# Designed miniproteins, single chains, continued (5): the designs that were tried, part 43

Each design is a single chain, and the fold is of that chain. pLDDT is the mean over its residues in the fold that is shown.

## One batch from the design tools (miniprotein)

Design m17474
Fold by ESMFold2-Fast:
Structure m17474 (fold): chain A 120 residues (1-120)
Amino acid sequence: MLSKEELREEILSILDSLIDKFNQLVEKYRDKNPEIAKLAEEVRKLLEETKAWIEANPDMDPKELLQRVIETLEEIRKKFKEMAELAKQRGDEEAVGEFNILIDEIDKAIERLKQLLEEY
């Protein structure tokens, strides 16, 4: 089982990795597709707000912390899955590809956090 400090560092590392991925997507689509860039920015903001909440609550129970972060990521995943379907209906295959990449990155993060949750 990870220490409380090690768990927090692992979660923050996962969130930082996702924030970086979404920041790269914002920059990529900023001029090419502002609607995709705006969506990626909204998700990045949610991830940054989640990180700030974790940093503001150092004494939070590890299991509760993991459950809340997983819940947030599952909500974000659902939003992007719906957007991928909308893009597909519009014939925007490039946007479909980008949303699928985001879904895959979120799925990987959820899987890692669920593995950590099993240790508590």
Scores: mean pLDDT 79

Design m17475
Fold by ESMFold2-Fast:
Structure m17475 (fold): chain A 88 residues (1-88)
Amino acid sequence: MTPEELEQKAREYLKKAREALDSGDKETAIKYADEFLLYGTAAAISRGDYEKLAEVLREVAEIYEKAGDTERASQYRKAAEEFRKLAE
């Protein structure tokens, strides 16, 4: 896949994760958040884009937190902050 194709798939899964949260389906939201993380991190790494990587990690953490996975949310928020600092 090209970085553009990976980014498009990431955006599609992020949208699906948010729609699942809105419908109260936390299990499906986590499933789509995991796919978003996979494609989003692959796209960011392929571009060497630490700012985008931090954004992906922050967005996945928000979905995990709203779905009730507060431990994974905390881990990914911390990782997002570390990569944000590397992007500066």
Scores: mean pLDDT 86

Design m17476
Fold by ESMFold2-Fast:
Structure m17476 (fold): chain A 100 residues (1-100)
Amino acid sequence: SPLARAQEMLKLLDVYLQELGKIEQEVLADPSTPKEVRQEVIFEESSLTVNRMGLYIALKTNDEQMALKLIARTNETVKNTKELLAKYGLPVPDITMPDA
């Protein structure tokens, strides 16, 4: 069901955000990291946090259509985040998200 997929995605996203938070701390602590890289990492972490809240609302309101929409959006944001991390040679969390 869409709600079961949203629940699994929420669980995996919590792990992903924890790993991304560690990467963000390393990026912020390294004075050699360019300002634009620091800003982009923070922006992507914030975007994923917003997607997480959307998934939570869909689950709390039992809204299957919202769950499908947020699964698709979260997958796009996760893909963008992985591409950003890879572009800058940063660790990429090895977590596979469920499809919409």
Scores: mean pLDDT 83

Design m17477
Fold by ESMFold2-Fast:
Structure m17477 (fold): chain A 67 residues (1-67)
Amino acid sequence: SPEIEELLRRIRELVARREALDTQMDAHEANGDEEGVAKLRAQLAEVDSEIRRTVGELDRLVAKEKA
């Protein structure tokens, strides 16, 4: 399904974004930048929310195609 392939692509992009944010957070923690860490933590929470939503959409489409 093109819709399933698009959601899988989006999940891969979100995972890559999460990995980039984790790397940035490690750098800010190493420098003692508590404000930078707090901002990156908020961005990670947003990405995690987007991943959960997109996975939920994928599960719904997979269920629909099997019905």
Scores: mean pLDDT 86

Design m17478
Fold by ESMFold2-Fast:
Order: C-alpha cells, then structure tokens, then sequence
Structure m17478 (fold): chain A 83 residues (1-83)
C-alpha cells in the first residue's frame, strides 16, 4: 500500500528528527513511542532501559514532545492500516 509506505517514511523522518534534536538513542526513542501507544509495554522492557526512557520523557522539551506525539500518532495509523 502506498499509504502504508508514506506513513512509514514520515514516521522514520520524525524519529530521526527527534533523535537529532534530543540526542536520545534509537532504543530510548522507540521505547518512548511504544509506551505512548501501549503503556503496559513497560512490563516487557528491561529495568535499565525503562529507567532511561522515564528519565528521557521527563527531560523532553515542548518541541521534542510534539515530535514524539506526532510519531506515536503515525505509529497508531500504521497499525490500523496493517489490521
């Protein structure tokens, strides 16, 4: 699907921009998005990674938080389009 490809490409660009602006690792950024989609996913993460994700979330600027929310919205759309 062209729509799925477009959503995936925009999602990737938003994650790259969020990583660039914040300096966060890919693991932390993916973890932040995952927890925004499903907070219960915290139980499946290693404790050290979860601690880093929580610390990163508390330190987000308004601009970084906006990028995170946009990325989470695109991820939800991607899941809906695959269902």
Amino acid sequence: SEELRRVAEEFRRLLEELMRRSGMSPETVYGLVALRIDPSAAAELPADLLARIRAAEAALTPEERELLERAAELARRGFELQA
Scores: mean pLDDT 81

Design m17479
Fold by ESMFold2-Fast:
Structure m17479 (fold): chain A 92 residues (1-92)
Amino acid sequence: SVEELLQQIEELLKQYQAAKTKEEKYAIFQQIRGLLQQLANDPRLSPQERQEAQTMADMIQSLLEEDASEFELDLAGLSVGGTIVVLKRRLE
């Protein structure tokens, strides 16, 4: 379900906060990107919500491909977290 995907992303963001190495942060973001791609393809979300999820997935892919700094990954994590909070509220 959409709620399960959002909960999985939220749990991965908590793991990201505990991550100590760039390699651990990269592995977590690869998982978050996959879940965001699933949200982008879910017909139960509005076209705008699917586009928001796709934009975040594409942003993460670019950061991982370009060997982004931990600071850039931390900013991306905040952006993802904010979007997940908004989507959860819309489902309630």
Scores: mean pLDDT 85

Design m17480
Fold by ESMFold2-Fast:
Structure m17480 (fold): chain A 72 residues (1-72)
Amino acid sequence: AAGSQVGNLEQALALIKELGLKKGDKVTIGVPSTSQRNRIEEIGKLIGAEVTVVLKPGVTNELIVQEAKAGK
C-alpha cells in the first residue's frame, strides 16, 4: 500500500511534467479513484493550471498519461 501511494504521487508529478503544464494551461484527465483525482487537482492548482479530472473506474495510471496526451 505505501509503495503504491508513493508510485501514484510520482506518477502524478511525472504526468504534469510530461504534459508541460504551465499557469493557464487546460487539460482533462481520467482517473480510477477519488484519491487520485484529489491529488492531481491539488498539484494542478499549485501550478496554476486548469485541470479537469473525470472519475473513470478501471483506468490504469499509464492510461491516465495516454488519455491526457490524446486530449491535448
Scores: mean pLDDT 63

Design m17481
Fold by ESMFold2-Fast:
Structure m17481 (fold): chain A 67 residues (1-67)
Amino acid sequence: SPEVQQQLKTIAQQLYEQNRKIPSKAQVKAALEAAGLDAKLSDEVLKIYNELEVKDGVEVLKAAVMA
């Protein structure tokens, strides 16, 4: 659990650095899959991401994982 949370934070930071903007849901999903995260966990994170109409994608991902 804590390891997965740290991995998600790292992915969110990398996506932000690479894109220099709020990452899209498709980019987030692809990154989560590439990191080997469970599909159910990825779906839950994406659901929260979707509901918040991503304004600060990196912070949204961090908040979703840390909640």
Scores: mean pLDDT 60

Design m17482
Fold by ESMFold2-Fast:
Structure m17482 (fold): chain A 69 residues (1-69)
Amino acid sequence: KVKLVGKSKDDAIAVLRQAGKQVNANPGITEVAKVVKLKNGVYGLFATDEQAQAVILLAGGEIIDEVEV
């Protein structure tokens, strides 16, 4: 279990990477990011719920958090 510290996208990425997780963040996230844990153990950050759900449909996973940019 990874506990995100802080409310920003950059803080979330830093915490996940410090915990040894691979993180991919979409360019163009400007306000809020959906944090997705993919079935393969990679974490993704997406600007919209629709983008997150599309990736989950293709790769498997779940939305685990929402962070500010």
Scores: mean pLDDT 68

Design m17483
Fold by ESMFold2-Fast:
Structure m17483 (fold): chain A 101 residues (1-101)
Amino acid sequence: MEAAKRGAEEAKRGAEVAARMAEEGGDAARRSGGAIAAIGGGVSALLGAEKAGKEEAKEGAEKALEGAREAARGALEGDAEKARRGAEKAKEGAEEAAKGA
């Protein structure tokens, strides 16, 4: 797998974890873990897209990172709906980044 595609998969996976932690209503430590996973995945997507050197991949990765940040905030706040919206945005951005690579 190319670096951009691997980063995109990590962003999607991290955001999904954050959304699940928010929905399960776990304690602050569990929600923090989900938030960290989401942010890490988003950063990986951006770095992978930069190495690919394609504008479309970079735009998708930026969207994935933004969605991951929203999912992380939702998880930390215990807002399952916000975390879910962030995760969907991260998934869409990750798919765009993978196609652009």
Scores: mean pLDDT 71

Design m17484
Fold by ESMFold2-Fast:
Structure m17484 (fold): chain A 82 residues (1-82)
Amino acid sequence: SMEELQALLEELDRALRAVREYAEAGDVEKAREELEKARRLREEILRKMREMGVPEEFIEKLEAQIEGQLELAEEAIRKAEE
């Protein structure tokens, strides 16, 4: 449902924020756990959108946006490991 999709997007936002906060604090292990959670949420969001019949162009745009956010999160963890 749209309500379920909104809840998943909110969970993704919280997970991505947690990656940044843990990476900034030097807690690489917790940052990685939140990043893996974000990756799982991304797959569930994309699956739900396709299941709901969302046009592919909107799915592709959101997928690209989320991929960019995940890349930034991975970079934050890499820098925290230095």
Scores: mean pLDDT 87

Design m17485
Fold by ESMFold2-Fast:
Structure m17485 (fold): chain A 61 residues (1-61)
Amino acid sequence: SDDERAEFHRRLSALVAAHRDRVPREELRRIAFEGVRLFNEGASVEEVLERVERRLAEVLA
């Protein structure tokens, strides 16, 4: 739905903004792009955001 899409983009943008000074720009773009792709392929908002957070944690480890 449009509400789910808006919620997804809002939460993804917040995650990207929160990590902008800690994660390299190229890695942030790649992870964000992968998340958008998964959401467009039918994954749920929660599944995609969990995966994005996991990927960000991996980069910071």
Scores: mean pLDDT 85

Design m17486
Fold by ESMFold2-Fast:
Structure m17486 (fold): chain A 93 residues (1-93)
Amino acid sequence: SPLIERLREALEKLEEAVKNKMPDDEIRKLGYEVAKLASELLDEAEKRGVPKEYIEQLRELVLKIKEHIDNKDYQGAIEAAREVLELAEEIEK
């Protein structure tokens, strides 16, 4: 739950930075913070023994976030991060 809230906050900051057309280097910084938090959620899910199907989905989404940020596709990164949040909420309950 604390990691989910931190990821949501980081994602909101990324969305706002993109909307306000902040410098690319600042948007990338926020994007990598989102990717880091998504990776921490994946690690926590593995430690909890979440089913492999969910772990594989989370791993794929984390990679997509990183690839989108590297390609400066910040909208794609935002969409992938939203899917991480939705999946994490499903896993928690």
Scores: mean pLDDT 87

Design m17487
Fold by ESMFold2-Fast:
Structure m17487 (fold): chain A 81 residues (1-81)
Amino acid sequence: MPPTKLTIEEGKDSVTITVTAPAGEMSEASAEVGLATALASEARKQGAKTTQEIVEYVSKAKVTKEKLPDGTVKITATLPK
């Protein structure tokens, strides 16, 4: 598959994770898998040690999905610190 682009930006009270997958038949699935992996990793960095703590932290994420005219899928998730 084409490589996904992952960007993590730290704000004052939040972390914003943006995943961009290039156009292709697996674009949406690739972006979603990339986001799920990044969210779990960020939860652990913020102190989550159990599966339940990871799920609770991830459930607080505000997620927006955008499909660009060229077929690129961009997903942005904002998490509290």
Scores: mean pLDDT 76

Design m17488
Fold by ESMFold2-Fast:
Structure m17488 (fold): chain A 90 residues (1-90)
Amino acid sequence: MELLEELKREIAELKARLEAAPTDPAVVIEVQLRGGELSRRALAELDPESLEEFKVESVELTQVLLAALAQLPAATQRAVMEEVAARARA
């Protein structure tokens, strides 16, 4: 239970950070990478019931990320996606 609340708090902090700076590509990159890390940790460490609750929060973060990306110029959107993919592979 405490781990689920910790992960949910971190997702909420990422959503707040992104909403405060939606046009900053560096923030979008960091939030997308950290969101991926939190999702992998949830899959590894949460029980099935807690994991389903976390998935709701993860979907909400993804929606905020998509809205932020849509506010960026097309060239910047592509650069953000390429950077996230490169860093996720490292």
Scores: mean pLDDT 81

Design m17489
Fold by ESMFold2-Fast:
Structure m17489 (fold): chain A 102 residues (1-102)
Amino acid sequence: MEELEKAAKRKLSKEEIDQLADEFVARVDRMIERGEEVELDLSKFTVETLKRAVERLMQRVSPEEQARIRERLAAMDGSPEDALGLFGEAVAAYRREKERRR
């Protein structure tokens, strides 16, 4: 989401983005643990927040899935659609990891 106002006016710190991403990941984690479909109001999240959430989820998946997601993240065009697609892939990988583990 190309919002010049957010970037120029606020210039969110990495820590602020990390907090939002951690909150988002915590919600996803709870939904997966309950066997629910991951349904969140993604319109409230910037591309930067979604990328950070993907990085958080990536840390919890297999090394093979991590490599794939990292490569995909590096190749992103910065669009909200691409960020949502990558987030979906990261959630699917994290679900597989949780199912494999417990």
Scores: mean pLDDT 68

Design m17490
Fold by ESMFold2-Fast:
Structure m17490 (fold): chain A 61 residues (1-61)
Amino acid sequence: GIGELKVKSATFEQAEAAARAVAALLGLPEEAIVAVSATKLEVRGADPALAARWADQLLAE
């Protein structure tokens, strides 16, 4: 399915890096999680809650 994930304040570059890292950690193709903006990811082929956990970890405070 498709889901949207809000991430903590970050640059778009950090959001892109986080999206790719989460996709890799979940064993998904890079296009399965994509950055839409500095604070928003689009999630495909993964549970949005699981993706949220890893994205928050990578964009940690």
Scores: mean pLDDT 67

Design m17491
Fold by ESMFold2-Fast:
Structure m17491 (fold): chain A 79 residues (1-79)
Amino acid sequence: MAKAAGISSAELGVLQLLLANPDKEFSVRELAEATGHSPAAVSRALRGLEERGIVKRNPRTGKYSLADLEKALELLRKA
């Protein structure tokens, strides 16, 4: 439920954490624990962000990292 910008609270929380740690990889569980959102909400957020090209999954670790810092910052400013 967001009446402005169309970004979810989970997407915002994930973006903030990844922007603070752009060179690090995080699992869904680590992102959920750090942001205070459920693993299901974080998984949905990561899917939307990956479709936007903002985050990328590492096939070796199964973890997610920031793929595009500029797009992430732009989306965060719009929220």
Scores: mean pLDDT 78

Design m17492
Fold by ESMFold2-Fast:
Structure m17492 (fold): chain A 77 residues (1-77)
Amino acid sequence: MSPETARRMADAIRRVLERGGRPEVGEILARAVFTMAAAGVAPENMVEALTRLAGELAPEEAERVREALRRVLEESR
């Protein structure tokens, strides 16, 4: 994964969680994006892990997080 793709994923998550009134969760998930990218986690596995974490912290936003992350990966091809 490129650093640019990781940044786009983090920004997409922040926008979803800010709109949902949970910016603190957005920052937690954004940090997780960079940690997973640095660890070499595959993009599809990152989407599943981040969606699961979103489901634990802000379950009402979990599906929007999944949709936003999938869109970023699709646009990065």
Scores: mean pLDDT 86

Design m17493
Fold by ESMFold2-Fast:
Structure m17493 (fold): chain A 73 residues (1-73)
Amino acid sequence: SERDELLKRIEELEKEILELLTTPGLSEANRARLIEAGKLVNEAYQLIKNNGDLKKAEEKLEEAERIIRELKA
């Protein structure tokens, strides 16, 4: 289901954010961006948990994915 796929994306993003947060030499600016990505993931999770708007949840996960992609570039 769409809900199950979004929950899987949340788990993958949470794991990736944790791995990036533990990177040696991470700047304060990059740490702040990762925290922002984590907040977006949590907001998406709350929407899914409360049977809210799955499209808004997906948009929040896409924003978190963009932050992570930029940090890896």
Scores: mean pLDDT 87

Design m17494
Fold by ESMFold2-Fast:
Structure m17494 (fold): chain A 66 residues (1-66)
Amino acid sequence: DDDKLKKYKDDMDNKSMEYMREKLEEGRREAAEAPTPEEGSKILIDHMKQASDYTIERRNEAYRKS
């Protein structure tokens, strides 16, 4: 049970990290294509917020189920 639970958590963590990484990389690419540094910063911040919100929602869901 303990090792089974650890394997499950590792798998879920990897998937969560991949999602966050994809969002941050997407934000960086779009920011690089922005016509101005100001617009690029806004795009990057928006994608960072999306990644953060995803993490917060997952934590809140775990808290509610606890």
Scores: mean pLDDT 72

Design m17495
Fold by ESMFold2-Fast:
Structure m17495 (fold): chain A 90 residues (1-90)
Amino acid sequence: SPIDKAIELALEGKFDEAIDVLKEGLNLTDEQKVIIKSSALPYKNLLLPRGAAAAMLYTVAEILKDSDPEKAEELRKRAEELFPVAVQPL
């Protein structure tokens, strides 16, 4: 799936390629791509690739929350499996 491919790329440090796979697979906009990049930046700066990947997936889940709730739930669950702390909304 695009989600699994994006996770693999992100864990390899290929964050731009991972975001492009999510954009193409989930029909996201260029503006949404910028938001996803921004969400991952703190974790990238801390050298936490699992955290960066989780932040990307969580951000896509929030974007899709109302339009595709089943896909949003899958993305949240995958993010929690990668880095539980990154998905805390509190």
Scores: mean pLDDT 79

Design m17496
Fold by ESMFold2-Fast:
Structure m17496 (fold): chain A 70 residues (1-70)
Amino acid sequence: VSEKLYEALNSLLKELEEDLKNKSLPKSVLLGQVQALRIFIEDNKDILPKEEVEELLKRLEELEKKIKEE
């Protein structure tokens, strides 16, 4: 069910955003997790609504920029 997949991905992204904010993980680990999630979303884009895919990918891009600016 796409709703459960979106919720799981949204929760993972929120955890990454909190990890960056709290500096709880090394920058290299955060970048690796962002790339892994991007690949997963791109490989599964046919299962999710287009708008949700675009939202998640934009959030990953913004998170990656923030990590690189640290």
Scores: mean pLDDT 80

Design m17497
Fold by ESMFold2-Fast:
Structure m17497 (fold): chain A 91 residues (1-91)
Amino acid sequence: AELAEGKEAARRVAEIVGAEPGPLSEGSLLYARLVYAALTRDEETLARYRAEIMAKLEELAKKSGIELTPELLAEIEARLERELAEVLAMA
């Protein structure tokens, strides 16, 4: 159920952006679920998946030796908020 919802959300987001979705990674599936929660106005699920995406990004940065500065984290969050706002405006 959740996986199918995530894939459908990713497909719709790709159509809105005008790009084909690449292979869905774990992060891409979490992002698709976040977008789907935003579109369905499920604020609790939206907050949960947002936190999971940020935690996953921090893990990947540590594994890659990339230092996530507070400025870089703020920029990533701002970009995520902009993308969600654009999707919500088109829905």
Scores: mean pLDDT 62

Design m17498
Fold by ESMFold2-Fast:
Structure m17498 (fold): chain A 101 residues (1-101)
Amino acid sequence: SEAERREWLRRLVETGEARLEEEEKRVEELIRELEREGADPELLELLREGARVQAEGARLRIELARALLEGAPAAELERLERRLEELRERRAELLAREAAL
């Protein structure tokens, strides 16, 4: 039903925002630990860039869920989906660069 779909989207937005904050903190702590252990500066930069792309993707997914709840125009939904695809491509590039190190 419409009410069940809206309730699911609301929970997704609320849960996603809380999870994103905790995940960003965990990733930052992991990168700092690797830096303390003397990890390669090039690897650290790739990991930080990867973390930024992951966080942006998570924010866009939350924004898409919110836009769906608000009945946003199709053009806005298409814009958000296109941006998510661009971030997926960027993540693939970063993973390839990390593997080549």
Scores: mean pLDDT 84

Design m17499
Fold by ESMFold2-Fast:
Structure m17499 (fold): chain A 85 residues (1-85)
Amino acid sequence: SKEKEEAKKKIDELFEKARQHADEAVSNYKAGNTEAAEKHRAEMDKLIDEAIELGKKTGDEVYKYANQKAAEVRAHYRRGVKEAA
């Protein structure tokens, strides 16, 4: 449906921003800027939560899609942090 398509586009936009914050958090951890890294991680988590809530509101299919995308962004962030350590 048009509503599901529009929701998925908004979810993709939110996850693109979340991934940018994940990369900024990792970059700041590598530089020793812990406070800046934590701020970017918090923004990443906030954007992920917003995407999941939009998915939940839209329906089961989009909710599942948002959760799969959230797992991907979180895995990307965790790999970056591990490499930074």
Scores: mean pLDDT 90

Design m17500
Fold by ESMFold2-Fast:
Structure m17500 (fold): chain A 85 residues (1-85)
Amino acid sequence: MDEEILELLIEFLKAVSKEDYKKAAELAKEIAKLLGIEPKDGAEAFELAMELIKENYEEIKKKLEELGDEESLKVLDDIVNLLNS
């Protein structure tokens, strides 16, 4: 994964953990833009961010563990568990 996208995904998870959904939506749109994808709305951008989180779970988890961000790690696990259901 590109380091820039990884950092944005971590910030997205951190924003979600703080219930800052406006910031999370902005970060999701920025991620989509870097991938050359134009989302129809914030919901589509969120879905894209969640799929990337699932695909890159191990890298994101390792980085969050290194940062000691337990709240974001819980959000990561919750998202992946929901997407695997």
Scores: mean pLDDT 81

Design m17501
Fold by ESMFold2-Fast:
Structure m17501 (fold): chain A 69 residues (1-69)
Amino acid sequence: SELEEKAKKEIQKIKDDYKKTGTELGNAALKGTPEQAQKYLDEGGKKLKEAQKRIDEIKAKLKAALEAA
C-alpha cells in the first residue's frame, strides 16, 4: 500500500513535470523559426523518453518489492 502510493506520487510528479516542459517547448516550437521548432521538438522527444524510462524503473522496483514480500 505505502510502496504503491509512493510509486504513484513519483510517477505523477514525472508526468506533471513533463506536461509543463512539453507545453513550454510546444509553444516555443509554434512561435519559432523552422530550425528552432525542430530543436524544440527534438528536446521534447528526449525529455519524453527520459520520463518514460524513469516511470518504467519505478514500476520495475515496485514489482520487485511486491514479489519479495
Scores: mean pLDDT 79

Design m17502
Fold by ESMFold2-Fast:
Structure m17502 (fold): chain A 74 residues (1-74)
Amino acid sequence: MEELEQEALRLLHELQQVASPELLADANARITAISRQMKEELAKAKSEEEKERIRIKHLQEMIAVLREALAQAR
């Protein structure tokens, strides 16, 4: 979990330094949509194990978005 969060933050920081305003806005919109979906699923989760699986899944999706955007920025 923490390792995935650290990677996501690292990628986001790098993207903020190299991306155009348009590319950064697109990436942020996609991440916001994923974050909203994660919050909805977390609200319905019945156990800590379910919450952990939901967070991991959505963090991996956010990392994929950030890597894709970063590749386009370079």
Scores: mean pLDDT 82

Design m17503
Fold by ESMFold2-Fast:
Structure m17503 (fold): chain A 83 residues (1-83)
Amino acid sequence: GPIPLTGEESAERAKELADEGLKSTGSKSASLLTSAMLLAAESGDKEAQEYVLRKLLEWSKRDKDPKVGEELAKKAEEMLKKL
């Protein structure tokens, strides 16, 4: 609907986007996982943030573009350290 997402809705959406990112390929995976990471951070939900960051790290190990995977893995590791 036209109503902005609540923190709980943002957390759930972030987890959904992370799962979709892992099922996608190439730049679409990177975009979905990056969006999931930002949305999880905005939600303030540590469980959602940890879930998304772990999915991003899993994807980075499968990524055939080392530049994109390496950059996202570094961001995920930095965010996990803040949790």
Scores: mean pLDDT 73

Design m17504
Fold by ESMFold2-Fast:
Structure m17504 (fold): chain A 65 residues (1-65)
Amino acid sequence: MSEEELLNEVAEALILMARGIAKATGDKQGGIELIRKIYERAVEMGADPERLEKTYEEAIAALEA
């Protein structure tokens, strides 16, 4: 995998894990804040924002529902 692909896959996995933990614990706001930080840091490190944004938006929407 390219470094960009690896960063996107790792960031996607971290976002999904954060969403799952937030849902299980009921700390939706903490989950949203963590997901935002993961997204911002991954993009800063060279992840593809357009590819990552779909997972990010879906995770945020799931926790805001």
Scores: mean pLDDT 82

Design m17505
Fold by ESMFold2-Fast:
Structure m17505 (fold): chain A 68 residues (1-68)
Amino acid sequence: TELEVVGEEGDHVLLGVPGATADQVLVLETPDGPVRYAPVEVRDGVALFRVPRADLGRAVGYSLEPAG
């Protein structure tokens, strides 16, 4: 799984994940525990996630999980 910064919105970034779907969530593993983000948009096989810079900057890993 690959994360790409596709945009910036002040204290947030837009991350693109090729191959991710609307029924998946992005999980950032932080020292304070996992933080989950639902996609804000999916187009052309890329899911877009709006993530705070602070969470991204402290993340020690990431994964995709089913949204349920």
Scores: mean pLDDT 80

Design m17506
Fold by ESMFold2-Fast:
Structure m17506 (fold): chain A 87 residues (1-87)
Amino acid sequence: SNEELVERIVEVIEETAKKNPGIPQELADEMIERVRKNKNASIEEIERAILASLMRIIDAVPEQEAAAVETAERIGELIKEALEKEK
């Protein structure tokens, strides 16, 4: 199960939404729900869910593109760390 990875990703999303009030809370909540639904999925499926949610945020609030990119980078580090633990 990728439960630990998913909860770390959720923490990053919550922190980003708190720091960037221009991101609608509904979009942050949607992203969190989508990621949590994939807790028993592969890391690749979790990555697809994250990318889809980040693109939705950028499409809805283009002014928050920088925050979305920062979130993607932070989550990317968590995914890299999780993949390295499989070796």
Scores: mean pLDDT 82

Design m17507
Fold by ESMFold2-Fast:
Formats: structure tokens, C-alpha cells, sequence
Structure m17507 (fold): chain A 68 residues (1-68)
């Protein structure tokens, strides 16, 4: 459901915020987030569209945090 995707986005946002605060470099953060998105997509049975939405959100959020 869209609500499930929104909750997943919030969890990923919180994870990224915390890991950036701990000094995790962008390359490691992207790798970890790819693994998390893959895991969540399989376990939550996300559609290909929902998986791509979640992945895009995560990458855009990482890019924003690293640049700012």
C-alpha cells in the first residue's frame, strides 16, 4: 500500500540521518541503502513501481544530505 511505502521512506530517512551523523561515507551509505531497499521490497512484496519509488527517494535523500 502507499502507506507502507511512506512508512518505509520515513524509516530510510531516519536511518540516513543517523548514519550521516556518525560519519558514514556516501559510498557505504548508498550500498547499505540498496541492500535495505532490496530487502524491504522482497519482504513487503512491493510492486516494481513502489520499489523504484523507494529507491529513488533514498538516493535523492542521500544526495541532498551529502551536498548540504
Amino acid sequence: SDETVERAKQAIKDLIDWLVSQGVPEEELKKLVDDVVDFLSKRLQLTPEQKEDLRKFAYEYIEKKVKE
Scores: mean pLDDT 84

Design m17508
Fold by ESMFold2-Fast:
Structure m17508 (fold): chain A 66 residues (1-66)
Amino acid sequence: MSAEEAGAALKEMADAGASVEEMAAFLVERYGMSPREARGAAQAAVALPGLTAAQLGDLLRKMGVV
């Protein structure tokens, strides 16, 4: 999985009003992320709703989550 793909998925879920817990569960099931990685990615998506999918993906890569 690419950081851009993870960023796009999280951006879509956050824009739909998903919780951090829902997004983290999705990442664990869909992409096989560890619970810690998934929660970090979900928190970034909720905290930074103004970022594009590509920018969120880049941020996740810098955080070492993806």
Scores: mean pLDDT 73

